Designed miniproteins, single chains, continued (4). Designs and how they scored, part 102

Each design is a single chain, and the fold is of that chain. pLDDT is the mean over its residues in the fold that is shown.

## One batch from the design tools (miniprotein)

Design m15531
Fold by ESMFold2-Fast:
Structure m15531 (fold): chain A 55 residues (1-55)
Amino acid sequence: SMTEKLSELVERATELAQQGVKSTGEERQKIWDELKKITKEIAELLKPLYDKLRA
């Protein structure tokens, strides 16, 4: 379900953010780039619902 997918993405983002705080340099940049990808996936999942609500 969408709820389960969102929960998984949020959990993954939380784990990466915790790792990112402890990392430096290139590893921190890679983690930040991955967090951006997860944020985009969340937005894409919610976009069709937002579009319907605004129509």
Scores: mean pLDDT 83

Design m15532
Fold by ESMFold2-Fast:
Structure m15532 (fold): chain A 97 residues (1-97)
Amino acid sequence: SVKEIESYLRSKTGDKVSDSLILGLSYALEYVRKKKVNPLILYNDEKLSFETRSILAGASIYYHQNNLDGLAEEIIKLGKTPLRDKVLEELKRLAEE
């Protein structure tokens, strides 16, 4: 579930990452888990914002590598930069499909 993924990512990142990025990645990982999407196809979907496609592609790569710890390490480097509301809404909609 989204909440289980969110709890896992929070346990690995602590307070080092923005709440909106953790939530957005939790939606992205839930979508990837359900749909088994190819990251290259997601990156070329022009219906989604570029930021949404980039997050989905990254989430898909780390998910299929069984490397969520590596994802957590990578997003810590981004710091507390918040995710744009539009991107979060797009990711939430995809997770709810």
Scores: mean pLDDT 81

Design m15533
Fold by ESMFold2-Fast:
Structure m15533 (fold): chain A 56 residues (1-56)
Amino acid sequence: GTEGDVEVRLGNMVFRFNNTEEDLQKGLDFVRSLDLSEEEKQKLEQTIIDAFKAAE
């Protein structure tokens, strides 16, 4: 897979991931580890999923 081809903006932070299932899981786990409300976590999870899908 291509390295660093998935860019996700979460608020004022920008993250780059490899387009792999492992990095997708790490991104989702990161969001779920944040001290945020459930609705904010769901929004960020969807943002990550959409970014990975767009980078496919």
Scores: mean pLDDT 74

Design m15534
Fold by ESMFold2-Fast:
Structure m15534 (fold): chain A 89 residues (1-89)
Amino acid sequence: MPSPEEIEEIFKRLEELEKRLLEIASGEQYAKLSPEQKAQVDKILQQIQEILGDLMEKIKRGELTKEEAEEKLSQIEQLIDQLEAIIKS
């Protein structure tokens, strides 16, 4: 289990990632995407939601390790980068 300070840092990083995700999802650029691009975005959003759900569940159970947190946060960051690339193209 990470320390209380490490947990706080994880939550701050998670909040920043959620803000980026919300900007993407509520942006006008999403509405302008092709059906194929929207399908790709929806698939990536589903993957992000699944990772976030697992991360939050493990935090609630007190079962999250620092290594798992870093891995899952990195996965979410990579998926958000992919979303931004699709939307900006």
Scores: mean pLDDT 78

Design m15535
Fold by ESMFold2-Fast:
Structure m15535 (fold): chain A 86 residues (1-86)
Amino acid sequence: MEEVKEEAYETGRAYALYKAGKAPEEVVREKAERLEELLSKVTDEKEKYLAAAAYYEGLADAYEAAGDTELAAQARKMAEKYRELA
Protein backbone atom coordinates (compact mmCIF):
# COMPACT_ATOMS: atom_id res chain seq x y z
CA MET A 1 0.00 0.00 0.00
CA GLU A 2 2.91 2.38 0.67
CA GLU A 3 3.80 2.82 -3.04
CA VAL A 4 0.15 3.41 -3.99
CA LYS A 5 -0.32 6.12 -1.34
CA GLU A 6 2.96 7.82 -2.26
CA GLU A 7 2.17 7.82 -5.99
CA ALA A 8 -1.39 9.05 -5.30
CA TYR A 9 -0.01 11.95 -3.23
CA GLU A 10 2.51 12.85 -5.95
CA THR A 11 -0.18 12.62 -8.66
CA GLY A 12 -2.40 15.00 -6.69
CA ARG A 13 0.47 17.48 -6.26
CA ALA A 14 1.32 17.29 -9.96
CA TYR A 15 -2.30 17.87 -10.98
CA ALA A 16 -2.65 20.95 -8.74
CA LEU A 17 0.62 22.38 -10.09
CA TYR A 18 -0.57 21.72 -13.66
CA LYS A 19 -3.88 23.51 -12.96
CA ALA A 20 -1.89 26.44 -11.48
CA GLY A 21 0.18 26.60 -14.69
CA LYS A 22 3.37 25.55 -12.88
CA ALA A 23 3.83 22.02 -14.27
CA PRO A 24 3.40 20.45 -17.72
CA GLU A 25 0.53 18.06 -18.48
CA GLU A 26 3.06 15.34 -19.35
CA VAL A 27 4.16 15.06 -15.69
CA VAL A 28 0.52 14.60 -14.58
CA ARG A 29 -0.09 11.96 -17.28
CA GLU A 30 3.07 10.01 -16.29
CA LYS A 31 2.12 10.03 -12.60
CA ALA A 32 -1.52 9.16 -13.33
CA GLU A 33 -0.49 6.20 -15.52
CA ARG A 34 1.73 4.79 -12.77
CA LEU A 35 -0.98 5.34 -10.15
CA GLU A 36 -3.54 3.53 -12.34
CA GLU A 37 -1.11 0.61 -12.75
CA LEU A 38 -0.56 0.40 -8.97
CA LEU A 39 -4.31 0.73 -8.23
CA SER A 40 -5.07 -2.16 -10.62
CA LYS A 41 -3.31 -4.44 -8.08
CA VAL A 42 -5.38 -3.17 -5.12
CA THR A 43 -8.44 -5.33 -4.37
CA ASP A 44 -9.31 -3.86 -0.93
CA GLU A 45 -11.73 -0.90 -1.09
CA LYS A 46 -10.26 0.47 2.16
CA GLU A 47 -6.83 0.74 0.52
CA LYS A 48 -8.43 2.48 -2.50
CA TYR A 49 -10.02 5.04 -0.16
CA LEU A 50 -6.65 5.62 1.55
CA ALA A 51 -5.08 6.18 -1.88
CA ALA A 52 -7.84 8.68 -2.74
CA ALA A 53 -7.18 10.48 0.58
CA ALA A 54 -3.45 10.67 -0.24
CA TYR A 55 -4.27 12.11 -3.69
CA TYR A 56 -6.36 14.90 -2.14
CA GLU A 57 -3.65 15.58 0.47
CA GLY A 58 -1.21 16.10 -2.42
CA LEU A 59 -3.72 18.39 -4.13
CA ALA A 60 -4.22 20.41 -0.92
CA ASP A 61 -0.49 20.81 -0.21
CA ALA A 62 0.24 21.96 -3.77
CA TYR A 63 -2.74 24.34 -3.94
CA GLU A 64 -1.70 25.85 -0.59
CA ALA A 65 1.88 26.31 -1.83
CA ALA A 66 0.50 27.98 -4.99
CA GLY A 67 -1.62 30.38 -2.90
CA ASP A 68 -4.97 28.77 -3.79
CA THR A 69 -6.17 28.54 -0.18
CA GLU A 70 -9.84 27.94 -1.09
CA LEU A 71 -9.02 25.00 -3.39
CA ALA A 72 -6.57 23.69 -0.77
CA ALA A 73 -9.31 23.74 1.92
CA GLN A 74 -11.71 21.92 -0.44
CA ALA A 75 -9.11 19.25 -1.22
CA ARG A 76 -8.41 18.76 2.51
CA LYS A 77 -12.10 18.12 3.17
CA MET A 78 -12.10 15.46 0.44
CA ALA A 79 -9.01 13.81 1.96
CA GLU A 80 -10.71 13.70 5.39
CA LYS A 81 -13.87 12.24 3.84
CA TYR A 82 -11.95 9.41 2.15
CA ARG A 83 -9.96 8.66 5.31
CA GLU A 84 -13.31 8.31 7.15
CA LEU A 85 -14.59 5.87 4.50
CA ALA A 86 -11.48 3.71 4.92
Scores: mean pLDDT 81

Design m15536
Fold by ESMFold2-Fast:
Structure m15536 (fold): chain A 79 residues (1-79)
Amino acid sequence: SKEASLASGASITAVGSLVEAELMGKRDPEHAEEYIKRMEEKLKEVFEAVKEDAEKGKKLADEAKKEADELRKEVEEKL
């Protein structure tokens, strides 16, 4: 179904964003806890939203991915 596909996609995107935050934490260990905590909170928001509205969950997952991409750019430019 459309809802199941959106929910699955949102979950995969959110998990990928957390993995990216963990990788950035490995590159910048002094700030690792901050990066991981921030992305864990966003992941929780995505999973809660997906239960209520798959499209809302997808939107939040896309926002988490954007923040993970911005974090990667910031860490790579800084190091």
Scores: mean pLDDT 83

Design m15537
Fold by ESMFold2-Fast:
Structure m15537 (fold): chain A 88 residues (1-88)
Amino acid sequence: SNIEEGLSGSESYHLLKKKGEELKRKLLENPDRAEEIVEEAREELRREEERLLEEARRSGGSLAAARAAAKLRREFLEKPIKEALEEL
């Protein structure tokens, strides 16, 4: 996919993937601080999503960019949180 291909080539895409994995680990290590950790991760993801959306809009359509950002949010934030909670 054009959006996935463009995002895979960006440093921000690789950073988001790594942050998702790190988020799950942090939640498992510090469950008593889960709310704080999630809030910080959510704000970081929002900034990275905006950077990726701006890049995608320059080379692609805004609808496709929005769908890519939503998928990234689910995969690199929501999914790690759910997996950590299931493991706890």
Scores: mean pLDDT 71

Design m15538
Fold by ESMFold2-Fast:
Structure m15538 (fold): chain A 68 residues (1-68)
Amino acid sequence: MPTLDELFEEYVKLARETLPPEATERFEAALRQFKTYLEGDKSLSEEEKVELFQRAADQILRTLKARL
């Protein structure tokens, strides 16, 4: 199972390849904030954190792409 750090790096890489620099910076900032939030939640399993992170990342990426 990937870690939140590994997922963060993969999504930021994908954003750099698909979005303009300004949108990539916004995406990275939002994703970093959410990663920190999830890491602080002791009630969630690692699997739940990964699922929530992937869903949030996909949603933010779709929203940014739709505004291009």
Scores: mean pLDDT 82

Design m15539
Fold by ESMFold2-Fast:
Structure m15539 (fold): chain A 92 residues (1-92)
Amino acid sequence: SKKYTFFGEVERDKETGKVYLSIRLVTEDGEVLQEGSVEIDTKKEEILSSSGNLQPLDLEPAALKALEEVAKKLEEALKEGKKVRVEATAVS
């Protein structure tokens, strides 16, 4: 079976009050398949900067489920203004 791990991180900048969001998809061999980051002004709901290659992937169903779980946890943390790191592992 092939193993994938999704890493998500959200952090509020103490100087600016802006939120930094990043996500990364990694194989069991440590290869980064997809990554991206975005800086958000949460008061204006504006994206201030973005980087990476966050594109739709033809992912195995288990990997898609893990991505959805990470996305939900990051969204909840963003609404609560918390600094959090999350990961979810999927096996196809």
Scores: mean pLDDT 64

Design m15540
Fold by ESMFold2-Fast:
Structure m15540 (fold): chain A 99 residues (1-99)
Amino acid sequence: SKEVQEKIEELKKKAEEYVKKFFANATPEQIAEAEKILEEAVAAVEEEARKLRDHPDPEKANAELLAKAYREAAEKMKDTSPEMAKAMEELAKAAELKL
C-alpha cells in the first residue's frame, strides 16, 4: 500500500541519518569493524539467496533473509558502533514491512 511504501522510505531515511552520524564520529578502527561485519553479512545473504531460487515465494523469502541479516549485523555492532547498529535496525524494519 501507499502507507507501507511511505513507512519504508521513512525508515530508510532514518537509517541514512544514523549512518551519517556514525561516519561523522567513527574512529578508523570502528569503520574497519563495521565494514568487516557488513562484508560478512553480504556474503551470507548471497550464499543463502542462491539456495532460495526454488522457493515458492522468492520475494518474501528474500525480504526475510535481508531482515535477519540486518538484525544480526545490528547485534554485532551494538557495543562498538551503536549508530550503525541503529541504522541496521531501521533497515531490518523496512525489509520486514515487505513481508
Scores: mean pLDDT 83

Design m15541
Fold by ESMFold2-Fast:
Structure m15541 (fold): chain A 88 residues (1-88)
Amino acid sequence: VESEQELLNKVYEIMAKKLGIPKSVLVDRPDDYKLSEKEREAAAEALHEIFGIPRESALANLDNAGGTVGGLKSILTRLSQARRQRAE
């Protein structure tokens, strides 16, 4: 079972690859940092690859969470908890 931190690391790796930037740039951003359109698309793709949710649903969830780094972390926490609940 992957930790929330391991899931966040996977999201950042996928985003970094798609955006062509170092993962450290994403890690160093504060929770109130508002993701650009391209960064939201990259995050939605990462959520799709990790959790199997549709990209459009992932984008809607990001927008509803304020489109920030903190919003992305909140989504990961929620999805991780739902995954754990399904196990038992």
Scores: mean pLDDT 79

Design m15542
Fold by ESMFold2-Fast:
Structure m15542 (fold): chain A 73 residues (1-73)
Amino acid sequence: MKAAEKKREEEWRNAGPIAPVLEALYEDLLKQEKAIDPSNAERDAREAVELVKPLLEQWYNEQEQAKRIAASR
């Protein structure tokens, strides 16, 4: 658990601007997963966030590109 937590922390810190979004999502999911199955909550919450991480990175990049297009008008 501790090694996986440290890996999560490092990888998400390296996610740049979306890092706080990933942390907030993880904490919310962790609370929900702990209510269902506390023995697997941390793993299940982490796996769920990792599944959406590339979509969040793509969404953020699209938002930044849209801002640049808007600013050029």
Scores: mean pLDDT 73

Design m15543
Fold by ESMFold2-Fast:
Structure m15543 (fold): chain A 99 residues (1-99)
Amino acid sequence: SLESLLRIIGLALRAIGLIFDLELNPKDESKIKELMEVAEELYEEALKEDDPEAIQIALKVLQKALEVYKKIKDLHPELTEKAIEKIEKMIKELEEKLK
């Protein structure tokens, strides 16, 4: 739906902002947690969507979130390891939905 697409775009923009902030300040645990919450919500919205473009937006953002978590994992191993595992599973499921 249009509402779902707009929500995906809004969540994607919020996630990209958090990714940028974490690249500049990787020690901000509150933003690490917030990015995971936004990533999970983006994934849930993408699962409900049949529009390939909307799913691709979510997938690309989740891939970028995965990259930043991997980059900062040595600073926050406990938080990032769980986030990495969850995001990898979410990416795989969305990739399977696109096929």
Scores: mean pLDDT 86

Design m15544
Fold by ESMFold2-Fast:
Structure m15544 (fold): chain A 119 residues (1-119)
Amino acid sequence: DFKEQLIKALDEFFDTLISNVPKEYQPVLKKFKEKLIDFIEKSKDELTKALLTGFLHYLELVAIGSKFVPPAIKLSYENLLRLIGISEEEEKKLIEAIKSVPREVFLKAIQPVVKVLEQ
């Protein structure tokens, strides 16, 4: 049940982001969605919860333009990127994509995913 709820929430989250970014950023968001869903399906719930919570918190900090990122959040983000096999070029495009999403749209879209992870 946890994996099914998380995958559904993440799918809806990324579809909202994809609809709200320029066309040049859509491929990287689609690729991240596919890789994250694959990671969730293949990983233990505790590992998924720990790494994905940090990853999503990092994206939220990027979306709101935060100047401070807690070291633990950055480490979870970097570890997840390494595990799902993201290149530095793809990471740069992801950050640019997230920065291009309207803040209010991002904050509304992420809430259902965070709610599942807090369970």
Scores: mean pLDDT 85

Design m15545
Fold by ESMFold2-Fast:
Structure m15545 (fold): chain A 76 residues (1-76)
Amino acid sequence: ISEAEILISLGHMWYALGKLFKSQGNLKEAIESYEKAIELYRKAVESPDATEEQREEAERLIKELEEEKKKLEEEM
């Protein structure tokens, strides 16, 4: 497994955790989890072993999570 694959998988775990916190109304914890996922996806994009497809996936997820985070911050 490549470093980029590991980073993307860890990002997915934090994204899932963020969604779980959001479903429970724990908006601050959801935002913190999304921020962690964004950081991991950014590391995946910068990874020298990342494929073009992996970079595109991570970049799309970063944009999605930035928008979701902004919405949650406005709801608080």
Scores: mean pLDDT 85

Design m15546
Fold by ESMFold2-Fast:
Structure m15546 (fold): chain A 64 residues (1-64)
Amino acid sequence: MLYDITNIGDRPIVDFSGKIYGKGETIKNVENVKIHDDGMLTGTNAETGARLLASAADVKITPV
């Protein structure tokens, strides 16, 4: 299943390709979304293959 991940925190999210998503910006079409025991969210941009790491508390997850 694909998700849109919106940054609702005050810190930018930087994906593993170096692309920066500021507050209110959305990472579209993220697959393999997993929330870990430490509260971190991981996923992969299905379009670019870039992996991301963010605090689950700082993101809004929306199904596509």
Scores: mean pLDDT 85

Design m15547
Fold by ESMFold2-Fast:
Structure m15547 (fold): chain A 71 residues (1-71)
Amino acid sequence: DPEQLASDREAARAGARATIEDLKKKIKEGKVTQNDLFAAVAAMLLAGYAGDQETLAEARKVGDEIEKKLK
């Protein structure tokens, strides 16, 4: 069902964007955890599924920042 697939991809894109914004807030607050790194990976997968290269790149940057903060 092409209509359902388009809806699923849009939902995935929205979910990835929401996760990225939440993670950016946590980075600013200095409250990132290992679970936040997993959330960044999930956002990358959702952005990839949605075909949103810009959101995927943003998720990667956020993941890199979290990894640096955990080290």
Scores: mean pLDDT 85

Design m15548
Fold by ESMFold2-Fast:
Structure m15548 (fold): chain A 88 residues (1-88)
Amino acid sequence: SKEEVLEWLKKFKEKFLKKMEEILADFERGKISAEEALLELEVTEGLFRIVVGVAKLIAPELREEFEKLEEEFFKYYEEVKARIKELA
């Protein structure tokens, strides 16, 4: 159903936000380099774009809701990326 696609994307977003938090934490602890952290963020961002693209194809009527989830994801992505670059 359309509601199942929206809930699926919400769960995927939360998983990816948590992954970005873990990347930032690993970088701040000196566990990974800035280059490794930025690469992992780019991979995470690319995968999220694919997932959203698929959701928009399956349920185009929910485009506005998907765009809100994208805005939340990319806002946090840019914040994490900026912090890594500032601390590097």
Scores: mean pLDDT 87

Design m15549
Fold by ESMFold2-Fast:
Structure m15549 (fold): chain A 61 residues (1-61)
Amino acid sequence: MEKLKELLKIYEALKEEGVSSFKATQVATLKGLDPKISVKEISEKTGVSPSTISEALRKAK
C-alpha cells in the first residue's frame, strides 16, 4: 500500500507540472521498479526534464 501510494503521488505531482499521463506513468513505473534510480536516468528514458522529475519526487515524499 505505502509503495503504491508514493508512486501515485509522483504521478500526480508530474501531472501538476504539466507532464502527460503517459510520461508521468513511465516515470512512476521506473521509480517503482528501481527506487534508487537516478533523476538523470529517468530523464533519459522518459524525455521529462531532470528539474521536473526532481520537483515531483520532492513533492511526493
Scores: mean pLDDT 80

Design m15550
Fold by ESMFold2-Fast:
Structure m15550 (fold): chain A 65 residues (1-65)
Amino acid sequence: MQNLGSLAKNVAKEILENPERLKELYPDISDEDLERLVETAKKYLNGEITDEEFLDALAEFLRKV
């Protein structure tokens, strides 16, 4: 599990900067699920959750599509 922090940070930044891109890639995603993912990315970038916790949340989001 090397370099997880770098991957997680880049993904979190992209989610915060371009959440609409996720809606374009996964148009069946609910606005509620997208908003939750954006909030989780904010918590991660603020140091409130770990790399693993953020990546687990991202994996759960992607499992719904």
Scores: mean pLDDT 76

Design m15551
Fold by ESMFold2-Fast:
Structure m15551 (fold): chain A 74 residues (1-74)
Amino acid sequence: WLERLIELLERAAELSDEELFERAREIVEEVYRERGEVRSQEQVDAAARALTDMIRGLLAEGRLPELIAGIRAE
């Protein structure tokens, strides 16, 4: 999921809101699967929306490169 998150962050500026949300949902589902967590579709969609909003906010602030560097350092 980490590589998919980095790819999403790098491509966020060129994606529509719908495309960004769908990619975020795929990542959220993968994270929950890897953690062995059973989540409702409502919880997955809520988390994906929160992730989408966060990415849009960071993109607007020019902070996506900082986040990508932080993720790569872990």
Scores: mean pLDDT 77

Design m15552
Fold by ESMFold2-Fast:
Structure m15552 (fold): chain A 82 residues (1-82)
Amino acid sequence: VVEDFLASLRRLYGLTNITSIEDLNNANDEEIQKIAEYLKKYAPSLKIYLVKGTKNLLKKELKLNEETAEKIAETYYNLLNG
């Protein structure tokens, strides 16, 4: 659920400015990195969907815009390979 995801980002990753989906869509590169690290730890099954599929899931489940979903998906897959 979106509300649980936002609360976890604030509590576990210190993203205290992220209180809404609008704040996620305005996330800077450092915040996007932390979101990708959260997904690597708590949603490792996303790797099956590749970058494009993960982007589409983030848009559907979290209501993210195209640019933010793409940046998060790409960062997530870079973390899996690094």
Scores: mean pLDDT 79

Design m15553
Fold by ESMFold2-Fast:
Structure m15553 (fold): chain A 80 residues (1-80)
Amino acid sequence: NDFMEGLYLFSEERYEEAIEKFQEAMAKSPEPDSRALYYIGEAYYKLGQYDKARAYYEQALAVAPSNEKAKQNLKKIDSY
């Protein structure tokens, strides 16, 4: 499962590889995946790429407006 591989890589701080696995998981998904979008945002945040992180959090919220973690992290980025 590409999503689970992405989570493993994320936990190992291998953020660029984690992003690749989350993107592969979304490409194979028949429906938009707010969780994968959120974790891509988290990975970009960890890499210091805040503009990309913001874009992915916004995409995660567009898919699932109830994603409180994405909402909170967007507010955090906007406070800088």
Scores: mean pLDDT 82

Design m15554
Fold by ESMFold2-Fast:
Structure m15554 (fold): chain A 68 residues (1-68)
Amino acid sequence: ASVKDILETVVNTVKSALEAGGSEEELLENLREESEERLTGEARKKVMEALKKAKNAREFIRLLEKEI
């Protein structure tokens, strides 16, 4: 898949988890671990950069949407 497709999948996953009302901190921690295991190259870099800059899941989504 393209980098854009991967980032869209990540954004949609986070949006779905937030709608389900789960723990935001646990969501972001799990996302970091999964991104390190499953993502490579540019997609991993963009996700990790957004995780460093974002104060919460909403900001994370906004940062990644700018890259899509």
Scores: mean pLDDT 80

Design m15555
Fold by ESMFold2-Fast:
Structure m15555 (fold): chain A 104 residues (1-104)
Amino acid sequence: PGLVTVDQLLAALREMQKTLPAELQPYVAKAIQLLEDAKAGKISLEELEERMDELLKEMNEVLKKLLSTLSPEEQLRLQLQYLSLSGELHAAFSAIKKELAAKE
């Protein structure tokens, strides 16, 4: 019953990736890798922000295409999954930003 760690957030993202449509899975894998690279100090916070912004734009275009092919019930389910994913990505990004800022 403590605060969620970066490692726990990354583990949650990996589990969420498995439940998403195949078309979105590579983008989530890329997002997790960017977060891991930033945590390890392999990329700067600025590079993380730029690459994550580009990746999210690409994911939004894929999501729009998927939604156009789905039933209303499937659209709602996918949108709810995507909102949960976005929340977890934002939480992990925020946690890593705090860790990187504390080293400066």
Scores: mean pLDDT 81

Design m15556
Fold by ESMFold2-Fast:
Structure m15556 (fold): chain A 59 residues (1-59)
Amino acid sequence: GSSMEEKIKKLEDKALESFKEGRLDEMALHIQQIVDIRPFDDDEKKRLLKRLGSVNKRK
């Protein structure tokens, strides 16, 4: 990937995958890498929380 947005999307996907696998350390690392690229704005925070909420729903 070449764009910053593409890189952020890849890191979001990796964070969600790590969360699904219960690898919270890897999830936190990927989230930190996104923050290091740019701070979350409100829309990005809401989107990420919504995706995490979908994964973290009760089963």
Scores: mean pLDDT 69

Design m15557
Fold by ESMFold2-Fast:
Structure m15557 (fold): chain A 108 residues (1-108)
Amino acid sequence: SGLDDLQRAADETAARLPSDATLRIRRTTDGVYLEITFTVDGVTVTLYFAFGTGHYLATRSDSGLSPTQIRSRGLAILEGQIPVDSIDDIPDVAVQAVRQVEAHVRSL
């Protein structure tokens, strides 16, 4: 099922990240996201990755806000998009998004 495919993608993404990273599938009124919480240089970051579009948004707070609410409140530290052609690409693309966020935070 679609949900089982999303969970498989989330589990495969988790396997490619450090063990202290936390991953969950987040369902909001704005859509379905892979929510990745990780630390870079002592800063806790939450990344929302949209399974359907590869659009991602990162914030320094686990606020429980949707990506749209984070953006509207100016709480995004980085926003981008990495194209996704297949759900099987999600682990590679989501890890790439994490690496882009890490590089950005280290550049501050």
Scores: mean pLDDT 82

Design m15558
Fold by ESMFold2-Fast:
Structure m15558 (fold): chain A 63 residues (1-63)
Amino acid sequence: MKEEYERLAREAGFDPQTAEELAEGAVEHGLSLEEVRAALEVARTQAPLGRAAAREIAAAEAA
């Protein structure tokens, strides 16, 4: 079932390598497809904001 988790992660906008790592974690923790899908929807919604904020903070500290 790793391939299904990887597909869901890729559909959520994660790159292939990150999707594979997420799929490995989901399989190891015994998460259901529904649990993974719900978590990926939350991550997809908030990850861009978190990444942008971290990037901006790093740039401000470097300047």
Scores: mean pLDDT 66

Design m15559
Fold by ESMFold2-Fast:
Structure m15559 (fold): chain A 71 residues (1-71)
Amino acid sequence: MESALIVNAGQEELAEEAKEELEKAGVEATVLEVEETPSLEEAIALAKEAGADYVSIIDKEGRGISGRVPA
């Protein structure tokens, strides 16, 4: 089953919604709380360390950025 890391910078409700949406699509989702919004490159590195196939970033303004973790 595919997995995703959701990197959340203070938008807990949006992170919960994103997790539920991914789980509905058959993707296991884990939320990582961070104090500062990481770059996409930093979030990809975190997702690789977690063994995730996908990464989503939710910034402090509630904007979403998502991508597939490279092999």
Scores: mean pLDDT 79

Design m15560
Fold by ESMFold2-Fast:
Structure m15560 (fold): chain A 62 residues (1-62)
Amino acid sequence: SLEKEATRLAVLAGMFEIAAASNEWLGERTGDPQLYADAEALRAQAEQLRQQYAQLQQQIAQ
């Protein structure tokens, strides 16, 4: 169902945010600029998933 898919998207977005935070933490510890770039990409993916979640919630409400 759309509601189950929306919940899954929210969970996946949270997982990407955790991965981004982990890469930021490692970047701070190691000084590796690639880890900061990876964290930025992961946060962008999380934001895209949250936008999809919001769109599905709007469709369910309509």
Scores: mean pLDDT 86

Design m15561
Fold by ESMFold2-Fast:
Structure m15561 (fold): chain A 76 residues (1-76)
Amino acid sequence: GDSSEKIELLTNEAKGYLGMAEVYTKQGNYDEAFKALDEAEKRVKKLKELGADPNLVLDLENDIGVQWLKVAVNKV
């Protein structure tokens, strides 16, 4: 379905988890950061299934990818 309200909710949840991953990474809580990134990826997958704007999906996927790299660099 193309419900704007559902897309907005999932987008806000994905951004929330992404923000949590950033905070956990800065704190050195890498396991919690990975869990938050997994939850963000689940919301992006649902956004894709709902036919959300491809540019919105790409931006979220890029932001998640950047956070995965930040966790990997700081874990070493």
Scores: mean pLDDT 84

Design m15562
Fold by ESMFold2-Fast:
Structure m15562 (fold): chain A 95 residues (1-95)
Amino acid sequence: MEVSENAELRYTRGRVRDGEVELEAEVIAKKDGKITLRVRNPLAGPAELEVEVYDENGNLIKRARARLPAGGTLEIEIDAKKGEKYRVRVRARRL
């Protein structure tokens, strides 16, 4: 997972089970404006990815799902204000 230059990414949790990966990260906005999150399929084969973004109050502000090949990527955008923190959860399940 990568973020645009106007944000900072910190991994907080990772879990790997047979055919499934769950990752959590904190994203901190460095500037006002649009933050782009780029999520790569972490599995060696085709997978279903779900990405959820929560604000500091625990409200779901963005959800995206995609079926991706090995090495496929999903991009999502969120509107942010400088200093705001977001929790990002990524789930990948082998197809």
Scores: mean pLDDT 83

Design m15563
Fold by ESMFold2-Fast:
Structure m15563 (fold): chain A 68 residues (1-68)
Amino acid sequence: SLDELSEELQLLPEDVEKLKAAGFTTVELVVNADPAKLKSLLSPGNFKKVLSYQEKLGVEALKQAVLG
């Protein structure tokens, strides 16, 4: 859930509420969100945390696709 992701990434409650208000209510929606939209909603520190999480998942997906 988004709440579990917020605990894992140590996101501020205010930023989590902004994500929910903008319709990013699940981990899948946050991961697939436009980085520019996330940057407009989140504090710089929390934005970097979410962006890093998106990049890590993207790298893992690419590894799985390449390795079969």
Scores: mean pLDDT 76

Design m15564
Fold by ESMFold2-Fast:
Structure m15564 (fold): chain A 109 residues (1-109)
Amino acid sequence: SEISELVTKGVGLEILGIGYELDGNDKEAARSFKEAAELYKKTAELLKKKNAPASDIIDTLLAASRAYRRAAELTEDPEERERLLRESEALDEEARKLAKENGIEIDPS
């Protein structure tokens, strides 16, 4: 499915990001995590449109949030870092709201 393809690509970009980080290429690592986050965000929107289970939407929103946060941690530009952190926080808040509305427990990070 389109969703499975997007998730696979997102995971691949996270693996690339880890590889760049281990090689000391923080700029390339940040870009890879940011691209992964954008794909997970798109995947969450598609899941919502398809009325997918709340748990799948929540898990995908949290994956996007974590990827944005990792991108931010590797970003030296303060304005870009702040923008990425705001994206992460918004997605985390959306996931927690959806979890509460559906009686789903999320582990505190």
Scores: mean pLDDT 90

Design m15565
Fold by ESMFold2-Fast:
Structure m15565 (fold): chain A 100 residues (1-100)
Amino acid sequence: SLRQILLEAEMLLGVGVIHLAVKKRVDGKLSPAEEKALDLLVESSEEFQKLFNDPNATAEDALAVLERTLAGLRALVDPSDPFAARLIEGLEELIAQVKA
């Protein structure tokens, strides 16, 4: 179901937002790359929420936001970070579900 995939995407990105927000509070700051990643996760989460509430939203609309988010995260995150790796894997799995 497209609606289920959109909700799962919003929830996955929400976990990423919470993780970075906690890190910012514990460490007092984020790196510039982490701040950009947080902004990307928030913006993409809002786009998925908008698509979830749009009865005319298509699989192509969802795929465009998923692929843009994945590309943006890959450019910003440390590939050795296990949390970043799990977010990337989750987005790849959602992209595969849309294409199925």
Scores: mean pLDDT 87

